# Designs tried in a protein design run: designed miniproteins, single chains. Part 16

Each design is a single chain, and the fold is of that chain. pLDDT is the mean over its residues in the fold that is shown.

## One batch from the design tools (miniprotein)

Design m531
Fold by ESMFold2-Fast:
Structure m531 (fold): chain A 92 residues (1-92)
Amino acid sequence: MLERAVELLRRAIEEARRAGDLETARRLEELLKEIEASRGKPDEWLVVLRALEEGARLMRESYRRTGDPRFRELAEELERLAEELREIGVNP
């Protein structure tokens, strides 16, 4: 799970940089740093969940601005992983 979250956020950063959206890339890099700083802490999974949700929102915003389907695909992948993590955490 953590490795998948980190991989998706790294891909999102790369796509934002490719599109010249350095502000979105910076915000995603901050989310990744928050995940790294939370490693082994009791709130790690909550930090990962928040990062996935925020990352998905940023990718949706990039999609609205650019129309590039790669941002939509990344948003959907981040949203799916966030849902999986929420289901595990809250045990519905």
Scores: mean pLDDT 83

Design m532
Fold by ESMFold2-Fast:
Structure m532 (fold): chain A 82 residues (1-82)
Amino acid sequence: TVYTVELTEAGSGYKTTAVVEKLSDTEARVLEVKGAGPYSPKVGAILKILSGELKVGGTALVEVDETLSGKPAYYQAKVLSG
């Protein structure tokens, strides 16, 4: 299943819109990033779902090992559509 999500980076509050493919209850892959900046995940990155659910109207806490700046990040993900 493919979802459009708003990712809010936990430290900065920086917001990225991404299209993600749910792989399992614990992982999603980034397919596309809109408004990419240093806190944004890379296309092809795996978002690890730490809590919550990727479902329409749902929220999840997700982690990426490497952003565009090369740093790890935590995001509050809000599912906009799917």
Scores: mean pLDDT 85

Design m533
Fold by ESMFold2-Fast:
Structure m533 (fold): chain A 110 residues (1-110)
Amino acid sequence: SLDEELELLRELSDILSEAEAELLKGTEEGIKEAKKLLEKARELAEKGYKISKDPLIQKALKKIIEIIEEAIKALDEGNVKEARRQVILAEAGVTLLIMHLLLEKRIEEE
């Protein structure tokens, strides 16, 4: 349902914001926690991809998954700045999807 997709995207947005906050700490523990949060974000985005019936939402979520995977790869390579850049890009993508679904919900309710 549209409400289930919105709830999932809001949770995804929150997890990505938490991952960025952990990376900003500049600690080994923060990097380790950010990686765990990004792995959870990837799983949640994959769930969103599977439950969505909209090909445009599926395409956008697939791109968000790829961006999250690039962030994880950057952390594995010790590139915290690139990981943060990718997390910010994923956050922007999720925000645009939330806005799109909120507009669709408003149209269906009117």
Scores: mean pLDDT 88

Design m534
Fold by ESMFold2-Fast:
Parts: structure tokens; C-alpha cells; sequence
Structure m534 (fold): chain A 87 residues (1-87)
């Protein structure tokens, strides 16, 4: 269930920001993309959802380069990859 994965990714991003793994600005940008991906899935726009998930994946990869030990970001990336595979 892709929406359930997006809910978990959202929670992980909020936790990462709270723990200082990412900035509030970085978290806000990611949460915006996650919200847009959820809306695309709910509307049945799978093509748009896939594009947004690829953007989320790239953003998480870039953040992990800055904080490679963040288990929260690693988990969020894995769930994002899983969501892409399910679409």
C-alpha cells in the first residue's frame, strides 16, 4: 500500500528534522513533495506520482551524502524505493 509507505516516510522525515539530521527547510521541501505524491496517487495520476517519488529519492540521496550515518534517512530512502517498485 503506497499511501501507507508515504505516511511512514513523512513520519521519518519529521523525526529526522526533530533530531537535527536535516534542517527544517530541507524537511519542509521533502514534506511538500510527499504531500504532492499522496495527492497524485489519490487522483490516480500514477505517472506524476512516480516522478515525484523519483524527486524524493534524489533529495534523500543528496541528504544522505551530507549525513551518511542517519538511520532515519536510510529508512526513508528504502521506503521510497519500495513505493516506486509498487507503482
Amino acid sequence: KVLELLDEIEKLIKEAAKRGDISEKEATELLKLIKEAKEAIEKGDIEKAKRLLELIKRALEDLLKKNPKSELLKRALKLTEEAIELL
Scores: mean pLDDT 88

Design m535
Fold by ESMFold2-Fast:
Structure m535 (fold): chain A 80 residues (1-80)
Amino acid sequence: DRAEEARERAIELLRQAGEKIPSVAKVAERAIRALEAADTLEAQTEFQAYTGAVSTAARKHDPALGDEIERLAREYLELL
């Protein structure tokens, strides 16, 4: 299932961002939890908000990582 593969990839990428950029580790963890619970509109909204925050912060330290997080999060939401 493409949606499940995109979800797993997004979780892995968010974990990597938290490891590389300690300042976003807590926000990345919240994004992962929201993504794992993403069977409601509320969880999807939380995922977008937290992922946006991680992407913005990551872009300041590693622009390529921030752009990849944003792209993958968008792709996952388009598959829902």
Scores: mean pLDDT 74

Design m536
Fold by ESMFold2-Fast:
Structure m536 (fold): chain A 92 residues (1-92)
Amino acid sequence: MATVTVTITLTGDADAVRAAARRIARRARQIAQQYGIDRLDIDTRHDGDTTTMTLTFQSRDRAAAQQAAQQVAQYARQLAAQYGLDRVDITT
């Protein structure tokens, strides 16, 4: 299987960051279903005003996993702006 990992780090108000992280996780599951991803693992760590999410997409189709990861990254950037977060860092 192909594996694509996205790490999203959100920094800002703790409540806003946690709310954003929950919405990203929910949207990531929806995107994974849309792209037929075989497995999505989401690890979330909260540390005060910073939340780090590691999303691992596993698929027999690498292009589908890559596209799903890119859509989640784009959604995270849009959501961080809507919540007024101080910073969003995304690594693929």
Scores: mean pLDDT 88

Design m537
Fold by ESMFold2-Fast:
Structure m537 (fold): chain A 67 residues (1-67)
Amino acid sequence: SMEEIRKQLEKLKNPTVEQLKKASPEVLGGLALERGTPEESALLREWIATGDMEAFKERFIELQSKK
């Protein structure tokens, strides 16, 4: 539900890679929307275009690991 996604987002204010791995693609998508960075927004648009939630999650975590 949207309420559960919002609760998980509050826990991810400064997330570790392990916390990101445990989060759902929907929670990570919400985080990408909140941050509004060009690269994270591009991953979100790719997920919307392809419907591939797992590819989004994998790429999002990879992006965080490179920071």
Scores: mean pLDDT 77

Design m538
Fold by ESMFold2-Fast:
Structure m538 (fold): chain A 81 residues (1-81)
Amino acid sequence: SLEEKLKEFFEKMEKLHKEIVELIKAKDYAGAIKKLEETLKLVKEMARWLEEQGAYELAEILREGARYLEKLIEALKEKLK
């Protein structure tokens, strides 16, 4: 169901967020980038699933969020080169 899928998505997002915060505190920016890439994949998969369910407006909001996350990842990668 939509509710079960959203609950699973938010639980995974919260876990990834906590891991990213700890990596940033440890100054492990390379590790943080990998976890941000995992977050991006999860957001894109959720957006695709929402589109398949006909939730087009919610899918578009997540796709827009994914674009900002992609820009953040690229900026962090550039700073580590």
Scores: mean pLDDT 86

Design m539
Fold by ESMFold2-Fast:
Structure m539 (fold): chain A 82 residues (1-82)
Amino acid sequence: SQAERDAIIDETLALVREIQALLGQAYKQGKLSPEMKEIAQRITKILAQFGQAVQNNAPVSELQALLDELKAALAELKKLAA
């Protein structure tokens, strides 16, 4: 449904803001590790795929799968930032 699609997009945007805040703080503190940079690159690729999926009117299931990948990457990033 449109409501499900909009909810996934809104959640993705919220996660992007959280990721940017976390990476920005790590950078300012001189704590941005090579492992964090690799995860940031992976996140960038996931977001590019998400943007293309939205443009191509991909099924909600495909958007959800990309959101789940983004959540997993953020969880890894949070563990390294702790």
Scores: mean pLDDT 89

Design m540
Fold by ESMFold2-Fast:
Structure m540 (fold): chain A 71 residues (1-71)
Amino acid sequence: SSMDVQRRALREATLERFRRLLEENPDISDQEVEDLLSTATGLSDEELQAIREEMERLKRDTEERRRRLEL
């Protein structure tokens, strides 16, 4: 359905914004993550939880990459 497509697009857009923020500031706080998630209106609690898990993975990967580059 159109709603399912929009919800998937919103999830991907939210993750893309998070990736961009991590590139600019790898020390993203938990509050900044929650603020970003609050912009993803219309998603279920289960979808928001899945996004949080993906964000945690991306943050870890980014922190490890930054440490290797000694930035």
Scores: mean pLDDT 75

Design m541
Fold by ESMFold2-Fast:
Structure m541 (fold): chain A 84 residues (1-84)
Amino acid sequence: SSLELIEKFAEKVKEIAEKYNLSEEVKKKIERSLESLINYARNNKLTPEETRTLLGLLVREMSELVSEEALKEIRKEFERLLAE
C-alpha cells in the first residue's frame, strides 16, 4: 500500500539522518514533513503516481537541508522503493 511504502521510506530516511549526524533542527524539519505525509496517506487513498510525486517532492525539499552524501543515500532508497 502507499502508506506502507511511505512508512518504509520514512524509516530509511531516519536511519540516514542518524548515520550522517544531521542537526536536531534539520531532523525535526524532516520528521515534520514525514509525519504530514504519513497522516495524509493514512486519511487519503493515494494512487502509485500520487505517492511517487509526493515522495519526489519530499526528496527535493530534503536536498536543501542535507549533505550531498546523505542526499545520495536518500535518493537510492527512493529509487529502490519505486522499483517495487
Scores: mean pLDDT 83

Design m542
Fold by ESMFold2-Fast:
Structure m542 (fold): chain A 70 residues (1-70)
Amino acid sequence: AAADLRARAAELRRMAEENQKLSDTFYKLSEEAEKAGDKETAQKYRQKAEDYRVTSERLRALAGADEAAA
């Protein structure tokens, strides 16, 4: 049903927003670590930020597909 697709899309959008916020947070932490001279920590935070960004993008794509099908 269209309502089920809309409900799933809303949950996927919420999950995407949380993953985007985590990505933004880790990018900021990576920049702060680089400014402090901690290149190893900066690299680890940058990797986490990218992983969360990719997850967020994938979740948004799935939500868009559900919205289009509803």
Scores: mean pLDDT 86

Design m543
Fold by ESMFold2-Fast:
Structure m543 (fold): chain A 74 residues (1-74)
Amino acid sequence: SIDDEISRLIGEVFELQREYEEARRAGDEERIAEVKERLRKLKERIQELIKKNPGHKDEKTLQSILEMIEGLLK
């Protein structure tokens, strides 16, 4: 279901955010690049989900997550 997919995506985002902060603090450039690539792919999946489900109850939550991912990618 869409609710299951959203739950999974949110979990993946928070896991990657944690990995990113750990890699950044360690100065692990290879790990940072790997996590950023995963975040870019996850961003694309979330954007597609929003596009396919206009007006969904979790749209604002997904948009907030997209803003967080954009911040991490800068």
Scores: mean pLDDT 84

Design m544
Fold by ESMFold2-Fast:
Structure m544 (fold): chain A 82 residues (1-82)
Amino acid sequence: SEKEKLERERREIAEMVGRVLRIIGDLIELELLSRREGVDLSEEIKKLEELRKKAMEYMKKGDLEKVRELEREARAIVEKAK
């Protein structure tokens, strides 16, 4: 039904928004780490900005699986930088 379709779409949008916000959080974490430790993380920050941009693009297209993939990739970059 139309109602069930809208409910599913709303849940998928909410998940994608949450994942994009998590990528933004990862970016902020990396920027703070760079500032506090005095380490050049410019390359990692640039990669996270590219992943954030792509995740927003896929979110607008409704591609939940791509947003999930990009979130995992962003988190891996942050964990490796610690």
Scores: mean pLDDT 86

Design m545
Fold by ESMFold2-Fast:
Structure m545 (fold): chain A 106 residues (1-106)
Amino acid sequence: RKAKIEAAIAEAEAKFQKVVEELGLDEEQKKLLRLYMPLVIISRTASEEEREELIKLAENEDIEGALEKIREILEKLFGEGEAEKWLKEIEELLKKVKEIEEKAKK
C-alpha cells in the first residue's frame, strides 16, 4: 500500500508541474490544484467500499461525515500525524469548492 501511495504522489507531482506550466496558473490556482492532489491519492489507494461510502456522504451533502471518513482512511494509510496534514489540505479544498458552488448558483 505505501509503495503504491508513493507512486501516486510522484505521478501527481509530475502532472501538477505540467498543468501549471501549460495553463500558466496563478498562485491561487496553484494552491487549489495542490489541495486537489490528496483526493486523487485517496481515490487510488482507498478500497471500493471506502470510495462508495465517501460518494454516499458527498451525495447527501454530509461534509462532516465525509471529512471523518477521509480522516479514518488517511490514518490507516499514513498514521495519525501525516493524516492530520492531509486532512487540513482536504478541509481547505472542500471550503473552496463550497465557495465556488455558491457563486455558480447565482
Scores: mean pLDDT 63

Design m546
Fold by ESMFold2-Fast:
Structure m546 (fold): chain A 80 residues (1-80)
Amino acid sequence: SLSPEQQAQQQLDEAERLLRQVEEMVRNGEPRERIYRVVDELYRLLAELQARFPDDEAVAEQVERLVLRLGELQARAEEQ
């Protein structure tokens, strides 16, 4: 069984993987519809992380950083 810290880290690793996918899709000029599907999935994962680990300051800090970066990528996709 995984500790809460290990579970949080696995979900953060998945979020970072999805963020890298969004960065690549934006860089490659992929259709907005396809980008937004991955963006929606990542926002759902980040919301779940916050709900599951509400008192974990390290998780909160990482989620805030990921949300900010994702917002920048979404803005860039909207300009295409």
Scores: mean pLDDT 86

Design m547
Fold by ESMFold2-Fast:
Structure m547 (fold): chain A 77 residues (1-77)
Amino acid sequence: MKLAEELKKKGEEAYKEGNYVEAMYYYIRSAVAYAQAGDNEGAIESLEKAVEAAKKYSEELGKIVQEYAEYAKKKLA
């Protein structure tokens, strides 16, 4: 839990700085940490933020990350 929240905060900080690739990686790591802690809702929220950050960096990367996020959400729901 603590690790997932810390990673999410680092993602939010990177996003505010315009470091969208860094934000995306922190959000993905946060999602994994939430899922490992049994917080599926937190994991889904972090995956959605990762998709948003990826889309800000490039449309192509956004599509790739969205595909992985949809697959992961299907397993978490």
Scores: mean pLDDT 83

Design m548
Fold by ESMFold2-Fast:
Structure m548 (fold): chain A 60 residues (1-60)
Amino acid sequence: SAEELARVREIGKELGASEAAIEAAIAFVRRWAAAGGGPLDDAELRQVVRAFIAAEKRAA
């Protein structure tokens, strides 16, 4: 939902995520919803953002 995507951006800013990590997290949430995964809570959205921050650091 638009609300979940806005929350991903807020969490990303709180955690100091890059725009690339935030966009990757948003893409994941969109794919999760399309696959019938249902709505994600705040803790789950934080986990997604943290995972993409970690992935970006490993790729650098």
Scores: mean pLDDT 82

Design m549
Fold by ESMFold2-Fast:
Structure m549 (fold): chain A 80 residues (1-80)
Amino acid sequence: MEELKEKVRKAVVLLTALALQRIGQIFETPDEKEREKLSKELTDYVRKVLERMDEAEKNGDVEEIEKLIEELEEEIEKLA
């Protein structure tokens, strides 16, 4: 199921790009408590996305990976 593997790879690239953009925003945040909150939110988000990817890949759920890619692209667009 090479198509699923290619989509998972794309999702990983998008997640990495989103995480890097969010880390940049966190470093620009002068308030320490806000930085801690944003860092926790990013960590929780990344873990949840990775869990969804793992479950979808395990189940061969191409539609879930495609939905995840769309969600990640939308989140990146909001930050651009």
Scores: mean pLDDT 82

Design m550
Fold by ESMFold2-Fast:
Structure m550 (fold): chain A 60 residues (1-60)
Amino acid sequence: SMQEQFDRIIAGIRTIALKNFSQEKADQIVAEAKAALAEDPTFSTLGDVAYRLQEMIHKS
């Protein structure tokens, strides 16, 4: 289902965030991803979150 795909992508975001940031920061990133997805439940929204995460990692 689409929900199962969203859950897998969010789990991937959590994994990447935990490898690059503190637990607190990773939890914040995941919470923001879930909030964004709740407002606009599209793959485009998750793509924007993933792109922003990559930028944060690159700038660190």
Scores: mean pLDDT 85

Design m551
Fold by ESMFold2-Fast:
Structure m551 (fold): chain A 62 residues (1-62)
Amino acid sequence: MLDELVKKAEELIKKAEKAAKSFDEQVRIGVISLKLAVGKTFKDEELVKKAIKEAEKLLEEI
């Protein structure tokens, strides 16, 4: 369900924010957070899933 995906994305973004050390990582987190905010506002499940995937990739790099 969309609410579960949003919660997962928010938890991943929170972990990324705590782990981020570089300006580039912080900018990437900001972009992912914006995608989540838009997806959440318009109930766009595909956009929320994209935010989750991008956050997971960033966490693998950190």
Scores: mean pLDDT 82

Design m552
Fold by ESMFold2-Fast:
Structure m552 (fold): chain A 84 residues (1-84)
Amino acid sequence: MKKELIEKVLEAVREGRYDEAERLVVEAIRKDLKIGFEVTDAAVAELRKRGDLAAAQRLVSRAVAEAIIKSAEDLGLADVGVAP
């Protein structure tokens, strides 16, 4: 399961489908922070290997932002995720 998700993200990055890679990372983080960070790390490593440092930084920033939102929602601190 984790390996298949990482493989999908790596394929998206290798094919230049950065929007799809970002979406997969966000979905992974929303389901499980640990898996989400592992997927993010793999995608960032592949982007760095390709020389796409700006895309790597953007993905890290997006992943961190989504993790903060999810953590706040899981803790009941964010109204957006807990609103009636």
Scores: mean pLDDT 77

Design m553
Fold by ESMFold2-Fast:
Structure m553 (fold): chain A 75 residues (1-75)
Amino acid sequence: MKKGEELYKKGMEALNNGDFEKAIEYFKKVAEESPDNPALNFEAQFVLNLLGKGDLVKGKTTPETLELAKKLLSE
């Protein structure tokens, strides 16, 4: 696997385990390691924005926010 794709999958795994801090770290690394892959970079940025603007910033995560992030990662 390409480095960016591997990091993206690790980010998804962290999200599924409820480790949002680790998930955010992995998605940031995807952006750093995939500057020449706009699709992967866009997906990582969208997930980061969703997590940053969602209830995680307020100390909680709603089922809706988490499910939307998972659906984006699965596409």
Scores: mean pLDDT 65

Design m554
Fold by ESMFold2-Fast:
Structure m554 (fold): chain A 84 residues (1-84)
Amino acid sequence: MDEKVLKELEDQLAYLKKEAETARKNEPISGELAKKVADYLEKERDFFEEAIKLAKETNPLVAALKKIFDRMIELYKKLEEEKK
């Protein structure tokens, strides 16, 4: 119901989709390892997508779901920093 919160969640999903796409591009080069990474990121993407759908349907869960997503995004950001 809060369009601004939903947009923020969708922007974070777009970021995750881009990471999954990058991993997929590396599959032809790294084979087994790249496939495993791509499969993992795609599962995370699908989970996030499903959770956004739930947020749209369930107002009581929106605030709680947003906190969980913020936490998850924080973890992804930290993992990205460690990739350097």
Scores: mean pLDDT 69

Design m555
Fold by ESMFold2-Fast:
Structure m555 (fold): chain A 80 residues (1-80)
Amino acid sequence: SPLEKIRELALKFADEVAKLNPDLAKQIREVAEKEYESPRELVTDLLEVFTQGYATLTDEQRAEFAKLLKKFLEEARKIL
């Protein structure tokens, strides 16, 4: 299902983010593991976590996070 695919993608993204910022990765995992009725609802909550998380990062972490986020969004668009 699209919801399961987005959840798997979000968990994979969290693993990559964990190398950069473990606390942000934990927040992404917590959102990805919640129950949702649609993949769009999961993506909306993920984007909120990304926005809040981005504000807490250093400039170097922000640059790397932006690259990881671009990859995540490109893969998510193929599923949605």
Scores: mean pLDDT 85

Design m556
Fold by ESMFold2-Fast:
Structure m556 (fold): chain A 97 residues (1-97)
Amino acid sequence: SLAAEVATKIVDAYELTSSSSAEVQALFKELEVAVKNKDPNAIVTIVDRLIALGGLATIAAFLTSKGAPVTVDELRAVYLSGGVTALAEFIEKKLSV
């Protein structure tokens, strides 16, 4: 089920600290700081790196863990509409509420 896949990815992202998943965890923390600081350039850079390391599924799992549930299909639609900049703006709005 999709919910079980999302939950597993959230757990995996938080358990692993000495590999590419440690970089993903660090990027999640940097993303929260960038959103709090309302720094769009930092958000774009962090989101681009998150896509490269874990894809849209990793971003969807993170947003769901922060109380902003989204699907991979929603993130894909946003990305197709305006690339990483549009996705960064979408993520900023989701984390700012």
Scores: mean pLDDT 75

Design m557
Fold by ESMFold2-Fast:
Order: sequence, then C-alpha cells, then structure tokens
Structure m557 (fold): chain A 86 residues (1-86)
Amino acid sequence: MAERLGRELIAEGERLIRAAEELEHYLRYESPDALPEELREVAREVMEIGRELGEKTGKLEQAIELGIEAMRERGRELIAEGKALL
C-alpha cells in the first residue's frame, strides 16, 4: 500500500515540475496569449501565487517567476515524500 502512494506522489511531483517547465518556456519564448487552454488555467494560478509571494506588484514577470519556482519546489517536495515511502 505505501509503495502505491509513494509512486502516486512521485508521479504528481513530476507532473508539477513538467508543467512549471512548460509554462516557463511559453512565458519566455512565446506570449502569454499563445498559451494552450490547459496551461492558461495553471498560468492564472501561478500569477496569483506569485502576486501573494512577491506582493511587490510593480513587475508581473517577477511575480510569475516566483510562482513558477514555488510550483517546482512543491513538485520536488512531493517526489521526496514519495521516495521516502518506497
């Protein structure tokens, strides 16, 4: 049972890191308007998180970068927790 939970946590963590990488790529090399609909919802959430963390308000790009990094960190935490259960 613990092994299954461990694998699920690792998979979810990997998914979050992948989504953060895809979002960062689009924001750096494309425009926010070019985001696929699936990533648009994630981008909105990341912007909200970035605004809360940054609260500096003056630079939207910096707030987004903070949100993306928080998402990567959460992914790494889930992977570590999952590995500890294996």
Scores: mean pLDDT 70

Design m558
Fold by ESMFold2-Fast:
Structure m558 (fold): chain A 59 residues (1-59)
Amino acid sequence: SAAAEEAARRGGREAARAAGLDEETVEQIWKGAGDIAGSGMPAEAATALARREAEAAAQ
């Protein structure tokens, strides 16, 4: 749903910014989280995946 996509995008963006990533990478993670939620993944699961991607990108 649109609400799930929005929630996942916001969560992904927050996780990426908390990880100290640059704005271009933050936007990529934000978009990816929304796309994953749009594919039917629950927002909380899409957000958790985005958090893992942010942690990996920060290393």
Scores: mean pLDDT 81

Design m559
Fold by ESMFold2-Fast:
Structure m559 (fold): chain A 91 residues (1-91)
Amino acid sequence: MEDYEKYRQGFDDGLVLGLRLALEGKIEEARKLAEQYGKTSDPYDRGLAAGIELGLRLYEKTPEQIERFLENMDVTPEAKELLKKIIEKKK
């Protein structure tokens, strides 16, 4: 379904954006973006919000928890690279 595809694309983009902003120390900006996009009815924007929120949650996790997430979840290559950078920064 086209709306689900848009949501999924937004989610993948939002996860990358959330992780990148967290790595840059822009956590409050990321939270504000997630809140703004989460209030829309557009599937892509709602996906963006959900992805950003997950990225911020993963940034708060231990390296071991992030590694377990990567073993169980199929994420985009760009998101995998950002998550590996977060793991390295925390170790």
Scores: mean pLDDT 84

Design m560
Fold by ESMFold2-Fast:
Structure m560 (fold): chain A 94 residues (1-94)
Amino acid sequence: PKRELTEKDKKMLEELKKTVKETVELLRKKGKDEQAELLEEAVEAYIEYAITGDEAAKKKAEELGAEFEKNMSEEEKEIVEEVVEKHREEVEKK
């Protein structure tokens, strides 16, 4: 690993994983399996970049993230925003 992660950074990455898992499950329940896979892969690449500093992982995260956003409906955007805000509040409480 190229980056020194603090305990707070590690906790934030774990909360990000939980947020993404919840969002993916909600998307799959609505029959949006392709969107769920894009989000999961984009976040995995982002986490890899955060830990290793690998520029290829960063580009992969950006490309997959852009594809996810391009294909996202207003309803799916609201779901993502709601889950993110909920988990942000939970992290701040602890």
Scores: mean pLDDT 72

Design m561
Fold by ESMFold2-Fast:
Structure m561 (fold): chain A 118 residues (1-118)
Amino acid sequence: MVLSEEELREKLREAGLTETGVPEELLIKILEVTSGFDLHYVSENGAVGLFSLLPEAWAKYAADKSYDDLAAGWEALKKIFNEKGLSEKVDEYFPEKGLVDKIIEKIGKENLEKYFID
C-alpha cells in the first residue's frame, strides 16, 4: 500500500517519530529511498516495511513487532546505525548493497550522523 506524503506524515506523528527531534522532511526522504512510501513494501530480497529491513534485522532489533510498526522500524534503524556505524556492515540488514549510500545522497551524511548516531 503506497501512502501519499500527507498520509505518511500522519503515520509518522501517530508513531511519535516527529517527537524524536528528527525533522519530518528527513524522515520522508529516507522512507522515499527505502520503500517509496509503501507501508507493506516487500523487496525482491525479502526486506519488509517502510524502512526496508530484512526479516533478520526485525528479529534482532524489533522482535515480535509488526512490519508496519513505524516506531519499531525507527528504533531498529537507529540501533543498526549506532551498533554498526555508516559502514558496509549496515548493508547486511538491508535488501541491497549501497542502500545506506542512497540515504546519504538524499539527506546528507551530517544529518544521518546528527539524528541517528551520537
Scores: mean pLDDT 72

Design m562
Fold by ESMFold2-Fast:
Order: sequence, then C-alpha cells, then structure tokens
Structure m562 (fold): chain A 82 residues (1-82)
Amino acid sequence: SDEELEEAARELLTLTREIYEKLKELPKDSEEVKKFYEIAKEFTEGVEKAHALPEEERNKALLELLKKTLEKLKKLKEELEK
C-alpha cells in the first residue's frame, strides 16, 4: 500500500541520517564510506528503473527497492557499530 511505501521511506530517511552522522567522522576513502556511496548509487538507479514501469508495478518495485536498501543500510550500520 502507499502507507507501507511511506513508512519504509521514513525508515530509510532515519537510518540514512544515523549512518551519515557516523560516516562523516571517518576518512573519505574508508571502505564504509565507499559502501554507502554504492548503496546510494544502486538506490538511485533502482528508483529510475521503477519510474519506467506502469504505476501499479512501480509502487511494488519501489517497496522492494526500499526493503533491499534498508537491509544493506542495516548491515552497514552493524559494521560501523562494531
């Protein structure tokens, strides 16, 4: 549902902010910073691909993309908190 998409998007925003606060304390060439940029790139490419789909399929694709991106960000956060 649109509500599920909005909730997942809010979780993504919160998690991204938490990770960014940790990453800004690290050297720019750190592996974790590079991983963050790769996740951001994959997300952007996924959003562009989803927008090429019919409206009904687009929302499903966006929700799956958000879930996948959240999993990647949660893993990165775990690596940062070790």
Scores: mean pLDDT 83

Design m563
Fold by ESMFold2-Fast:
Structure m563 (fold): chain A 70 residues (1-70)
Amino acid sequence: EPSIREFILSLLDLLLRHANPEGQQRIEQVRQQILAETDEDRRLRLFGQTLEDMRRNYPEAYRRVAEEME
């Protein structure tokens, strides 16, 4: 079964598919940070911050990901 890390990466991949170019660049930077991060707590914080950033600044992409996850 997918780990929390794999789940996070899958959500970021979905966000990349539905984000505009600015959002894609931001998500890709966070994805690279998560891949390089060895501290699980830091990974979870980065993920939480990314979700909040997307919800506030890119609500359409966030909505599309929620629909895909259904």
Scores: mean pLDDT 72

Design m564
Fold by ESMFold2-Fast:
Structure m564 (fold): chain A 66 residues (1-66)
Amino acid sequence: MLDEERIRELKEKYMKEKGLPEKKAEGLAVIEEGTRESLEAMRRAIERLETLEREEILRHMEELKK
């Protein structure tokens, strides 16, 4: 699950720095944290496949997107 504490911190940051309403700030915080979590999961998968070159893994992932 997404990190609720991190989402709360990002929401507060957006409200204070950007002057966004709470609902919009919460939406942006969830999107940012979700993107970060997805990238972290991808990084961990690459680390597990240490026998493959990064370019090889990226090529396979690009083919799966099609």
Scores: mean pLDDT 70

Design m565
Fold by ESMFold2-Fast:
Structure m565 (fold): chain A 89 residues (1-89)
Amino acid sequence: DREREEAREAAERVIAKKEEGAEKIKKYIEENKMSKEEQEKFKKELEEKLKEELEKVREWAERENRPWLLELAERVAEALKEAIEEALK
């Protein structure tokens, strides 16, 4: 199915670019001269946002009977979480 293949390719592209994602987060922190406390708050906000978006995808996947969509979103979220942890190390 075209939609599933396009979604899988998009997910794989995001996962492949997790190092670029970490670099962008790190650059944002440096450009905004964020304190350690602000960085910890920012990390928590990003992690909570990822959980919120995953919950929305779960609702969409259940409504549309597309369980593969949730599986792909969980893989992307894991890669993004790794990027956040790497950037804030």
Scores: mean pLDDT 78

